# Ledger of designs, part 39: designed miniproteins, single chains, continued (3)

Each design is a single chain, and the fold is of that chain. pLDDT is the mean over its residues in the fold that is shown.

## One batch from the design tools (miniprotein)

Design m9421
Fold by ESMFold2-Fast:
Structure m9421 (fold): chain A 80 residues (1-80)
Amino acid sequence: MMVFVKSIINFLKSFDKDGDGYVSKEELKKKAKERGIFLSDEEIDKLLELGDVDGDGRIDYKNIEKKLLSTHSEDDFIEF
């Protein structure tokens, strides 16, 4: 599945209601369902790999944003 970098960042950011820069795997699954977005476990695991998770299932989306924007523009596609 091809996804825009900006779509990934906006998607993750939209789940960070507390402004702490983190999104849990469970929150990601739940909110994706609520928005009609079908994220497979494989797609979620790929986001976890990008988010540098310290084994607690939390995605640092600020780290994802930094990594993605350092190698891609916001208009680039990533394949899952």
Scores: mean pLDDT 67

Design m9422
Fold by ESMFold2-Fast:
Structure m9422 (fold): chain A 60 residues (1-60)
Amino acid sequence: MKLEEAEKLLKERPDSPLAHAFLGAAYAQEGKVDEARKHFERALELRPDFETARRLLASL
């Protein structure tokens, strides 16, 4: 997934845990670990049981 696509999704659905997880994954692919971490943390704040976001955060 490209970073731009993930950013568009977040603009359309700013309170979506999934949108934050997608953006975090896109930043991680670009090597932007700090940005990826912030978005995964935000996804977990919105949905604490979001296993995908937790797993991705742990793999950073």
Scores: mean pLDDT 77

Design m9423
Fold by ESMFold2-Fast:
Structure m9423 (fold): chain A 74 residues (1-74)
Amino acid sequence: MKVVVRVTFEGPLEEARQRAEEFAKTLEDKIGAKTRIEYRPGRAEVTAEVDEKDVVSALTLAMQLGGRAEVFPA
């Protein structure tokens, strides 16, 4: 089953961007997830569709990079 993981990185634009891009690239490289990044003032949001089995790995990476994660049904 697929789920949607959304991770918010807050902070100055360049720091939020770097953390969001690192998260997206790492997730794509490790589990082949498709990712989308949306940039907003003071934050960057990454949305990824992942298999349920990969949710814990995605959440762990989000926490390591200081992101705030939410999980939704796909």
Scores: mean pLDDT 81

Design m9424
Fold by ESMFold2-Fast:
Structure m9424 (fold): chain A 79 residues (1-79)
Amino acid sequence: SNEEVREELKEDMERIAAVVAELPKGERLRLSDLLKKAGIDETELAKKAKSIHNFLDLLSEEYDVAYEVVNGQIYVSRK
């Protein structure tokens, strides 16, 4: 369930939100670079969250995080 997924992801979401909070207003970071800064493995994150898109949706519901897909590349910013 989404609630079980949220419990497993709480620390990952908090780490990502902290990195995004450090971004200047109007600046975007590629998801791959964001995950490297947060020290998170993308493959393991996708397994825990069922998918990267599900993770980003859950993250954007609770944190000041927005994401956009441009030419197949995911970019993340503050709302």
Scores: mean pLDDT 81

Design m9425
Fold by ESMFold2-Fast:
Structure m9425 (fold): chain A 58 residues (1-58)
Amino acid sequence: ARLVRAVADVKAVRPDVLSLKKGDLVEVLGVDEKGFWRVRSLSTGETGLVDPSALEEL
């Protein structure tokens, strides 16, 4: 699985966006049609969309 880390807190401003805290590890599941990454939080198990600019490769 492709693991990346949140470099900043992510606020869920829309129902499809995943809320993350800086340092959270997420698994990349895919990319949507607008370039957002569909990810799964390893801390909560929740899935959602995140802007890839908020993520860092390990």
Scores: mean pLDDT 79

Design m9426
Fold by ESMFold2-Fast:
Structure m9426 (fold): chain A 95 residues (1-95)
Amino acid sequence: SEEEKRKNEILEEASKLQEDVEKLFSDAMKYAEEKGDYKGLILLQMQYLAVQAGIFLLEKAIENGKSLEFIERLFEDVQRDVEALKAYVEELKKK
């Protein structure tokens, strides 16, 4: 019902975030590589892995019928990790 609708909306939103983050990460990795910013390359990969892990856990929580409250907390964690990655990419471009 309403809970299942919300879980499906979260899954769709997470899928869109995954596509946006993959593109952002790919572009940022090329930028850091062209500048020889090896620290940037490592930190980008670590932050991207955190986002991917969060999305994976979110998908598994939905698949395993976890509570909406638990799923929404995981989704908030994913959104925070995405914003952290975006902020880091902007800092890389300022240097």
Scores: mean pLDDT 88

Design m9427
Fold by ESMFold2-Fast:
Structure m9427 (fold): chain A 99 residues (1-99)
Amino acid sequence: EREERIERLKALTIEHLTPEQRALVEAMSDEQYEALLDTAERLRRIGDGLDELFKIIKEYPKLTPEQKAEAEKRIDALVDELGWDKEATKKFIERLLKR
């Protein structure tokens, strides 16, 4: 239903829509709306992955060796889930830890 479209987009971390944007979403075809949802879901998954990655990095210096091994497994799982390049992700993490 039309109102459920806006609520689902909010749940996918799309912030406040303008009245014009809300009208556009409500007027979309089912095909256009599904394409928007797929895009929003992928962006939310990327956002969630980044938040988890930053949380791991922030806590990493305080972790025990056992917790560090678990954190590395979580990073690998996030990289695989998001379809990221492992080498590029490693370089990105090294940059974040630098300062």
Scores: mean pLDDT 68

Design m9428
Fold by ESMFold2-Fast:
Structure m9428 (fold): chain A 58 residues (1-58)
Amino acid sequence: SSEEERIIENARKVAETGDRTLLLAALHELEELLKEITDPEQRERAEKVIEEIRKLLE
């Protein structure tokens, strides 16, 4: 859980920077993490960040 929170939070911080290489890496990490998350709150949080990153990468 704490590791999942750390990964999601780091991805959110990366989204704020707009660095395309970091955004692509964060997107991949979150998509892999999403396969492992069972907590609905963490899943929603990860999905929201994934959506934000995808919009930035459009």
Scores: mean pLDDT 79

Design m9429
Fold by ESMFold2-Fast:
Structure m9429 (fold): chain A 73 residues (1-73)
Amino acid sequence: EKEKKIKALEHRADALEQAAANFRKMSDYYEKLAKENPENADYYKKLADTYRTMADNAEASAKKHREEAEKLK
């Protein structure tokens, strides 16, 4: 079922892109907290960096799923 496989890959890519967008928002949120709370800045910066890395990984994974779907068309 080629069409079903394409749909599954596209659905996974959409979910990963949504997750990446949410991780980007969390990263931005913690960067803001680091600026507003200098006493805990290192802690918040570490959280922001972690979410940024999660977003980058999710985006890379989404791109691979979309490329796989395109190869099946």
Scores: mean pLDDT 87

Design m9430
Fold by ESMFold2-Fast:
Structure m9430 (fold): chain A 66 residues (1-66)
Amino acid sequence: PTDEQIRLAGAAGRSAYELGASLEEVVRASRAAMEADSPEEAIERAAAQLPPDKQEAFRRRVREAL
């Protein structure tokens, strides 16, 4: 992974954790972000790993963290 992918994965994991996601959801969100090749793709792939009720808050939080 690139340094940018690592940063995106970290932001995704932290944001999911802060929103009360389970450890499994945090890990899945971080992994999904690391597999993306752009910030927008990373946010959408990571959000898809979370319950629907958390997805919009997650997108907002990750964008603010970047």
Scores: mean pLDDT 81

Design m9431
Fold by ESMFold2-Fast:
Structure m9431 (fold): chain A 94 residues (1-94)
Amino acid sequence: KREEVERLLRAAAEVALEAVEGAVKRGQVSEEQAKELRELIRKMLEAGLAGDFESAREYYLEFLKLADTLPLSSEEVAKLVAAGLLLVAAEIEA
């Protein structure tokens, strides 16, 4: 089950990173903003893999704050939010 949780966390991070890359390609997000989003996704993944769900939650909240300031489509916001929730939820259920 731990192997499955780790795979889910990595898959969620991949979806979030793909959404950020898509937004950059469409000119909706600057490279500086994308760097911050990628850093938060990485920190959420690392905290989740380490069993530090409190830090993962804090990074998720910072991620949501940053995403809310960006001209992202509803679909892209939904993917980012879903990926962040999966990172936090998978940790709580581990």
Scores: mean pLDDT 71

Design m9432
Fold by ESMFold2-Fast:
Structure m9432 (fold): chain A 94 residues (1-94)
Amino acid sequence: MEEAERLIEEAKKALEEGKYKEAAKLYLEAGKLYFEEGKLEEAIKAYTNAIIADPDNLEARKNLKKTLDELLEKDPEKALELLKEANEKVAKAE
């Protein structure tokens, strides 16, 4: 949890510096840590931010889909809500 939060802070700093690809990598790593901890909602938000920072980051898109699929099996309403939020944020940033 603390390591993932630190990566989120580093990613935000990279965004402030215009280092979008670096920010995407940091968000992707944070998302992976949240996923390993079973924190699917936090993982989805981190992967979404990685895609916003670098839309060409295929690994972030793949991990987002995998995490959404897993959450859909456990909590379909929450998964659908987070998918809508992710799509809106990505569309607005693009």
Scores: mean pLDDT 84

Design m9433
Fold by ESMFold2-Fast:
Structure m9433 (fold): chain A 86 residues (1-86)
Amino acid sequence: SAAARAEELFARGAEAFAAGDYESAIRLLSEAVELAPEHPLTPLALALLGAALYQLGDYEKAREYLERALELDPEFEPAKRLLELV
């Protein structure tokens, strides 16, 4: 199913991010969000996308993803803190 595929992509994207592979994290997490935009993990995926883009120096896109994460979860502290840096 699309939900199962999205969950696999969320997990792989988070692992790539933890390994410092920000380009792979962006690719995997972007696909996951497109497949399941309403998934409970989507605010975290959007925040990780923002964090990965920040690490690669794309501050404009980082801000866009962090703002989207906060639209879905306004109290998500990691996204709020990163948004102050961009």
Scores: mean pLDDT 87

Design m9434
Fold by ESMFold2-Fast:
Structure m9434 (fold): chain A 64 residues (1-64)
Amino acid sequence: SLDDEIKATLYYMNGILAKKAGDYETALKYFEKALEYYRKAGNQEMADFIEEEIKKVKEELEKK
């Protein structure tokens, strides 16, 4: 739905801001919420993109 698309986009933007601030744990939480809502919206292209971003953030967290 359009509402799910809007929620996904807002979570994604907050995830980017957290990542830019170096807060990878907060970025991960926002990206996981964005993925949930893009999947609910049926936007597979964005869902696939966010899955790749989540993988990269998890890799950064594991390098501590």
Scores: mean pLDDT 86

Design m9435
Fold by ESMFold2-Fast:
Structure m9435 (fold): chain A 88 residues (1-88)
Amino acid sequence: MEEELERIKERLRQKVKELKTAIENGDFDKARELLDEISKLVIELAKLGADPRTVAVLGILVAGLDFAISQKNYEEALKLAEEIEKLV
């Protein structure tokens, strides 16, 4: 279980870094795709028994990130992605 949790956290970290790059490049389609993958990884963390408070905050940040990308507010999207990176 511990090794699975760490693997999902590492995948989440990698996907967030890719998301930040996509946002900086203005690649809206890639950012949306990566956000969907990040959302699924957050759900997997919850199922594996990650700290519920951290998972709740990650869920809020992911929702905010989706909204920022939909509004083409890439500055806010980048800030939210950095907050996710700090929690993982």
Scores: mean pLDDT 83

Design m9436
Fold by ESMFold2-Fast:
Structure m9436 (fold): chain A 62 residues (1-62)
Amino acid sequence: ALSAEQQAELDKALSILDTDGDGTISPEVLAAFITQVLDKDGDGTVTQAEIDAWLAFSKTAK
């Protein structure tokens, strides 16, 4: 599970990406960022809701 601090960073990143409004984000960049955020926790497990949110965002970038 992600800490409140990690959730805040995730929300900020999503906000920045959406604010750009370019509608195009490299899938590899998103994957790298997701890995970095998850790796920070180091537990290897995340909430399903968190994964769903990231998947919804990746659909927009796809």
Scores: mean pLDDT 56

Design m9437
Fold by ESMFold2-Fast:
Structure m9437 (fold): chain A 60 residues (1-60)
Amino acid sequence: MEEIKKKIEEIRKELEALSDRYQALVAAGAPREEIMAVADQGSKLADEYRKLLKELEKLE
């Protein structure tokens, strides 16, 4: 239970950092490959976040 809550908190912080990095890369005109890599990381992290939320909802 507490482990899932901690993982959700960590993912939220990672998503914020990833969002900031994505915006900085786009603003700097970084290579498409680098921008896509950050976007792919964000997609995978968002999927994990959704799975953890479902697990947390199963706990009463």
Scores: mean pLDDT 80

Design m9438
Fold by ESMFold2-Fast:
Structure m9438 (fold): chain A 92 residues (1-92)
Amino acid sequence: SSADERLKELLKKLLEIARKHASPEVVAKIEALIKELNALIERGELTEAKLYAALAEIHALIADWSPEARAEVLAVLKEIARVAHDEEEAKA
């Protein structure tokens, strides 16, 4: 679906931001979470709850980042949450 493709694009953008600002260890953790989310999207098993849990983990991983770098990530996380919420409402 167009929402699934948009989510994948936003997850790719999130990984690109992580590669600019994060240590290799944090990049690997974010990449693993994105891989799991992409697998859930491909299987049609992504729920808002599973997505929000992964986004919360990413938010925790970036807590020690600069305010500017965190703001860049949080803008993408907000857009991811919005796309997922709009898609779930459209299915109701």
Scores: mean pLDDT 83

Design m9439
Fold by ESMFold2-Fast:
Structure m9439 (fold): chain A 80 residues (1-80)
Amino acid sequence: SKLEKAKKLLEEGKEYLKKKDYETAAKKFEEAIRLALEAGDYELAAEAAALLSVAYRELGDLEKAREYLELARELLKKAK
């Protein structure tokens, strides 16, 4: 399912964060957000967006880091 794939991508992204491969982690989190949103899982999408913000901060892209942190906060509001 899309939800199972989103969860797998989230876990893969976390492993790449541990390895400090921030570019690959970001790609995994971006796909996880898309699939989680398609599945209507706003909590999962928010977690992926928050971790994507971390990856972009480590890459030095502070504008994208801020954007995805704000996205995570808005998605958490929808998860009520």
Scores: mean pLDDT 90

Design m9440
Fold by ESMFold2-Fast:
Structure m9440 (fold): chain A 76 residues (1-76)
Amino acid sequence: MSPDVETVPAEAERLFREAVRLAREGRLEEARRLLEEALRLYELLRRGLPPSLLPELDAREARLRAEYERAVAEAR
């Protein structure tokens, strides 16, 4: 089966999605807190993964960060 390492990125993505939702609701402080937790999980993954997988992880993180920033901008 696929590596278990996919489970932790899924959890980080869940936190990003919740942060985006909270940002759209105008709950920016709580959204920022969840974003920080998601970024911490991604940093832990980067330290545990082989260098060959880091570009893919970084691309996923960048995409989710961009989505969060758009949600914050839309909420003002």
Scores: mean pLDDT 75

Design m9441
Fold by ESMFold2-Fast:
Structure m9441 (fold): chain A 57 residues (1-57)
Amino acid sequence: LEEAEKLGKKAAELAKKEGKEKAEEKYQKEIQELARKLNEDEADEFVAIVVQELNKV
């Protein structure tokens, strides 16, 4: 969960600078890799946190 917030903030900073599309492309692999290590409900929450941070931009 803490990793999701950190990753989301990094993605949000890139989104603010270069746009949400580039941030999503760059961080998509890291998001998938981290989510894979979680169970299904934790993975859903992880992705939701990252998306929420991206949408703040």
Scores: mean pLDDT 74

Design m9442
Fold by ESMFold2-Fast:
Structure m9442 (fold): chain A 67 residues (1-67)
Amino acid sequence: SDEEHQEELRRLLKLLGIPLDLSKEELKKFIKEQGLETVYNLALKTAGETAALRASLRTLLYHKEQK
């Protein structure tokens, strides 16, 4: 559901130390700066914006956990 998707998004932001009050545009800029623009665009094409944000942040978290 949309509510569950928003809760996952908030949890991912907290785990990554990203401010919860960022606009969608600021968050998209951050994703691009992290080198995740391709992941974001692929997910956007197949599953929409909320899924694209979640997929990008999950990918970032995975990379951070490997360091």
Scores: mean pLDDT 80

Design m9443
Fold by ESMFold2-Fast:
Structure m9443 (fold): chain A 117 residues (1-117)
Amino acid sequence: NVEEELKKLIEELKRLKEEYEKNRDNYELNTPEAYIAGLYDNALFKTIDLLLYELGLSREEVIEILTSEVGVPREEVERWIAHLDSLTPEQREQLLAALDRSDAANRAKLAEIEANK
């Protein structure tokens, strides 16, 4: 069910944004802040890609969802849509694969930091 998958994606994106904001206030944990920021940026990019290119939503629908439901600034959403539009299908697939590797690396670093507490 596309609507249920979209709802889960939006909820996960909101969770990552909240984690990013919490870590920005922690002056002792610069490394976790950076890894969480990477996870948030990647999740936002993947969500925009899914909404535009897999689900076939209009750009204005994607902007409205991300600004109203998640609280992402309109300029940020528009910038990432423009970046995706500049890519060939092959470049887009390579970028998504690189984001998946980045997510795995960022989560591994966060787990390593937690294990060393």
Scores: mean pLDDT 76

Design m9444
Fold by ESMFold2-Fast:
Structure m9444 (fold): chain A 89 residues (1-89)
Amino acid sequence: MAEVPFEVTVTLVIDGREEEVRFRARSREEAMEELVRLMERAGVLPSGIAELRAALEAAADDEITGEMVESIARVIARAHRERVARAAA
């Protein structure tokens, strides 16, 4: 197998804790799909996933920016808050 040309490191905020998640992909498109899959697995709402997709689309270059990582962390935190609010209601 060829060496992975693209690597993404994402910092997620879950329950007020920072978790570093690293994954590798053979292409930018594959990395984007992996990010979306991670968000779906984490239980992020469709609205949050849409915001993530918009941020990924804005990153037209082969590199993922720190602003992208912040966007992902914000989406996770928002999804968690909504889940807690529903459980309390």
Scores: mean pLDDT 58

Design m9445
Fold by ESMFold2-Fast:
Structure m9445 (fold): chain A 97 residues (1-97)
Amino acid sequence: DAERVERIGEILAQQLADVGASPELVERFRELTRKLAELVAKLPESDTEGHIASVAAMMQALADVEAARFGEITPDQAAENAIKALEHAIKELEKRI
């Protein structure tokens, strides 16, 4: 799961950059993805809610990237939404460790 979070996070970071999100927001997203992966590595396999929270954050980031790709929101808004989703997941996981 941690390796999967890291891999998907890097793909999403590249997609945010490709749709024109600012470099500062893309770098912040990468930072948070690495932190999320570290926390997921510390979660017990039995912590279903913690693992669901990490997956939900990545799915939300994917949805925001797609919305920007179709011009529904700006690239920077998509990056900000994705960052917020990661921050919420990180806060939830920190409570469980």
Scores: mean pLDDT 84

Design m9446
Fold by ESMFold2-Fast:
Structure m9446 (fold): chain A 77 residues (1-77)
Amino acid sequence: MTPEEAYKLGYDMAKSALNAGVPKDRALVAAAYVALQEAGEEGMRAAVKGAADALGLSPEEAFRIVEERLPEFLKRL
């Protein structure tokens, strides 16, 4: 999965989740988790940016939410 594909995955997943009434923080974390499994940390970062755009969040807010929910992962580089 390329960063561009991961961005689109995050965007599409978050938009679908939002349309289904899923809270923004849950939609964002779900997109991050799936992208992490498919493409590692780089894919997760790209997908979080895509999800942020779909949810109307800044990238900074989106990464803060992911860091709160997946702190152990975000500390590993």
Scores: mean pLDDT 78

Design m9448
Fold by ESMFold2-Fast:
Structure m9448 (fold): chain A 114 residues (1-114)
Amino acid sequence: AELVKARDYAARAMEYLAEAKKAVEAGDFEKAVEYAEKAIEYAKRALEHARAAEPEVPEEARAAVEYLEKAIEEAKKAKEAAEAGDAEKAKEHLEKAAEYLSEAIRHLDRAEAA
């Protein structure tokens, strides 16, 4: 249950990162900030559920937690760049957040399969 919730929240965070990137590319920094905030919110929810799964699948859950924490940090930097109107920096941090979130999802999927 906890792994499934963590994966579902991480997937939603990924969707919001993609929407934030589209908003940045369109020059809509207000929407980019809004979508980045939603991505951070869902990534934090994924982090809580991944931590709860740690006693049952400690190695994969700990790896997912580490990548989720990195994804949240990069998404926060993307939000700050979008608030400053820096499209190039916002896209860079959104792409890094998506890469870390993708790694977190892989570890969560491996934990569920075990």
Scores: mean pLDDT 88

Design m9449
Fold by ESMFold2-Fast:
Structure m9449 (fold): chain A 61 residues (1-61)
Amino acid sequence: SVDALRKGAIAVMEDAIRAGLSEEELKRMIKQIEARLRERGVPEEDIKKIVEELEKMIKKA
């Protein structure tokens, strides 16, 4: 489900932030996650919402 993919993306980003990845590295990861969601047939509006959520995580870190 889209919700399962969203939770997975959030978990990956939380792990990366905890590991001390730079803002540039985290931004590259978001682009990779976006590409993978698109490959799995997630609708563009849902991809947009997930990407915005991940970008907010970087801003708070």
Scores: mean pLDDT 84

Design m9450
Fold by ESMFold2-Fast:
Structure m9450 (fold): chain A 71 residues (1-71)
Amino acid sequence: DLEALLAERGVTATLRNVTLPAAVLEALLRYLVEQAAAAGHPSFELDLGDGEASLEGARAFFAALGVEYPA
């Protein structure tokens, strides 16, 4: 549950133009929530562009972090 994850970490997320498979979105947001919480940030914004661009944006994000892209 995405909302439960955000509430558990005390972080709010603003999602713009995000169209990802549920598993990919959950993995991406879980990572971002943990990073925001560790840095003491109360919020973050994710904007990946429209449709196809959202998938490429997520893939590029994981590649930049040196983390395996989720299925």
Scores: mean pLDDT 68

Design m9451
Fold by ESMFold2-Fast:
Structure m9451 (fold): chain A 79 residues (1-79)
Amino acid sequence: AEELLKKGKELFEQGKYEEAIKLFEEAAKKGSDEIKAEAYANISEAYLKLGKEEEAKKYDEESEKLLKEVQKKKEEEAS
Protein backbone atom coordinates (compact mmCIF):
# COMPACT_ATOMS: atom_id res chain seq x y z
CA ALA A 1 0.00 0.00 0.00
CA GLU A 2 2.77 2.47 0.96
CA GLU A 3 4.73 1.60 -2.22
CA LEU A 4 1.63 2.25 -4.38
CA LEU A 5 1.14 5.64 -2.68
CA LYS A 6 4.81 6.52 -3.34
CA LYS A 7 4.59 5.46 -7.01
CA GLY A 8 1.37 7.45 -7.40
CA LYS A 9 3.10 10.56 -6.01
CA GLU A 10 5.97 10.07 -8.48
CA LEU A 11 3.50 9.89 -11.39
CA PHE A 12 1.67 12.97 -10.05
CA GLU A 13 4.99 14.89 -9.96
CA GLN A 14 5.56 13.87 -13.61
CA GLY A 15 2.11 15.26 -14.57
CA LYS A 16 0.67 11.78 -15.19
CA TYR A 17 -2.45 12.52 -13.16
CA GLU A 18 -4.72 9.77 -14.57
CA GLU A 19 -2.07 7.08 -13.93
CA ALA A 20 -1.40 8.53 -10.45
CA ILE A 21 -5.15 8.30 -9.61
CA LYS A 22 -5.17 4.58 -10.49
CA LEU A 23 -2.27 3.87 -8.12
CA PHE A 24 -3.80 6.04 -5.37
CA GLU A 25 -7.11 4.14 -5.72
CA GLU A 26 -5.26 0.82 -5.35
CA ALA A 27 -3.33 2.16 -2.32
CA ALA A 28 -6.65 3.24 -0.74
CA LYS A 29 -8.11 -0.26 -1.21
CA LYS A 30 -5.10 -2.05 0.32
CA GLY A 31 -3.95 0.47 2.94
CA SER A 32 -4.88 1.53 6.44
CA ASP A 33 -7.42 4.31 7.10
CA GLU A 34 -4.49 6.76 7.31
CA ILE A 35 -3.17 5.66 3.89
CA LYS A 36 -6.74 5.77 2.46
CA ALA A 37 -7.13 9.36 3.70
CA GLU A 38 -3.79 10.41 2.15
CA ALA A 39 -4.59 8.55 -1.09
CA TYR A 40 -8.02 10.24 -1.35
CA ALA A 41 -6.42 13.67 -0.75
CA ASN A 42 -3.94 12.96 -3.58
CA ILE A 43 -6.76 11.70 -5.86
CA SER A 44 -8.67 14.93 -5.14
CA GLU A 45 -5.63 17.07 -6.06
CA ALA A 46 -5.07 15.02 -9.25
CA TYR A 47 -8.71 15.53 -10.29
CA LEU A 48 -8.29 19.29 -9.72
CA LYS A 49 -5.27 19.22 -12.06
CA LEU A 50 -7.48 17.45 -14.64
CA GLY A 51 -10.25 20.09 -14.21
CA LYS A 52 -12.70 17.60 -12.65
CA GLU A 53 -13.89 19.70 -9.71
CA GLU A 54 -16.89 17.50 -8.74
CA GLU A 55 -14.76 14.34 -8.51
CA ALA A 56 -12.09 16.30 -6.60
CA LYS A 57 -14.69 17.52 -4.06
CA LYS A 58 -16.00 13.97 -3.52
CA TYR A 59 -12.52 12.60 -2.73
CA ASP A 60 -11.63 15.63 -0.58
CA GLU A 61 -14.78 15.06 1.53
CA GLU A 62 -14.00 11.33 1.88
CA SER A 63 -10.39 12.14 2.87
CA GLU A 64 -11.55 14.61 5.55
CA LYS A 65 -14.07 12.06 6.87
CA LEU A 66 -11.37 9.36 7.14
CA LEU A 67 -8.94 11.78 8.82
CA LYS A 68 -11.59 12.63 11.46
CA GLU A 69 -12.20 8.89 12.07
CA VAL A 70 -8.43 8.24 12.41
CA GLN A 71 -8.08 11.20 14.81
CA LYS A 72 -11.05 9.99 16.90
CA LYS A 73 -9.56 6.48 17.19
CA LYS A 74 -6.20 7.92 18.30
CA GLU A 75 -7.93 10.06 20.97
CA GLU A 76 -9.87 7.01 22.26
CA GLU A 77 -6.63 4.95 22.48
CA ALA A 78 -4.59 7.78 24.08
CA SER A 79 -7.05 8.60 26.89
Scores: mean pLDDT 79

Design m9452
Fold by ESMFold2-Fast:
Structure m9452 (fold): chain A 59 residues (1-59)
Amino acid sequence: MEEAEKIIKEYAEKLSEIVSQEVVDEFVENALKLAKEGVSVEDLKNTLEIALENAKEVA
């Protein structure tokens, strides 16, 4: 889980440059929940990457 937390933090920092802190907080909580449910680090990274790409297209 430490590896998942590190990845989530890196994407949260990137996302915070584009969206509000409330959206970042919700994103982090949802990502941590997925990690606790046993989603692989690879699947988690893919989910985070898609969220970041969607945010960039709007910005």
Scores: mean pLDDT 78

Design m9453
Fold by ESMFold2-Fast:
Structure m9453 (fold): chain A 83 residues (1-83)
Amino acid sequence: MSAEELLRKAREALKAGKYGEAGVLAGQAAELAAAAGDFELAREALRLAMEAVRKATGKELPGAIGGVLRAIGALFEAGAWDA
């Protein structure tokens, strides 16, 4: 599964109200995109994970938060902050 496919599925999950799943998928998309050097896609995935956290409640929160942390970690490790 490509970063683009994971991001597409994350957007579908977000539209369906599955915020925990959306966060997890977005975090995975950010990891793959950052590893491939596609920092624009990785940042888009981070934005989607943050939106999932904003909308998540109760049992959805751990997955959504985990997605944001994975996306931030992936961008940091890939050196995306060193322009």
Scores: mean pLDDT 81

Design m9454
Fold by ESMFold2-Fast:
Structure m9454 (fold): chain A 80 residues (1-80)
Amino acid sequence: SLLDKLRERARKASSGTERQALADVITAVENALKTGNLEEAKKIFERAKKLIDNSNLTPEQKERLKAFIDEALEEIEKLV
């Protein structure tokens, strides 16, 4: 699953900043899944993307994390 991929990436993270950002993304995905509402899930993901953009991550890390959020939204859209 996408969550399993995110958790594996978090386990392999070498920096505290990347690990924290991955933990925040995992939390956002879990919260989005709990809403049962696609519009609310989109709002949660938009907030998560803004936090990523304002972090001290590299541009490549930011792009990768935002891609994971986009994949999570696609998976949730299939469930709703």
Scores: mean pLDDT 77

Design m9455
Fold by ESMFold2-Fast:
Structure m9455 (fold): chain A 86 residues (1-86)
Amino acid sequence: MENEKKLIEAEELVALAAMYLNLARKLKEVGAPKEEVIELAERAIELARKAIEIAKEVPESEEKENVIKEAEEIIREATKLREEAE
């Protein structure tokens, strides 16, 4: 039960990170200030890192692997977006 709660929390953090990443991409598309794009990308990275930390606390499962893979993908994409904006 506690492990399921932690996985749900990690899934929620991944969803929030994806939301911030998508918003950062949209702002970049419309030519918003680079500082705003960077801030949203950094928030996506922070949330995804927290998701990985929580997921690592639970036993190995397909759900855990999916959370970590999704979070790592968000970190990679958000990092590229941040670097492109700088």
Scores: mean pLDDT 86

Design m9456
Fold by ESMFold2-Fast:
Structure m9456 (fold): chain A 66 residues (1-66)
Amino acid sequence: AKKLREEGIELAREATISAFNGASSEEVAKKLQEARRKLLEAGMSEEEADRVIREVIDETTEELKK
């Protein structure tokens, strides 16, 4: 469970970085779907998984701001 949660968070972060660097919407969506799937497998509800993904996107975006 913990490992799946960590993998989901990492994928959401990678998706956000890829989007910021100009990756296609399809590529970003695919990574976010995989991240969401791993969080659900870790025992999170859909609502919790979506919240965690949003938090990771927001945090990563702040790190990338200049």
Scores: mean pLDDT 81

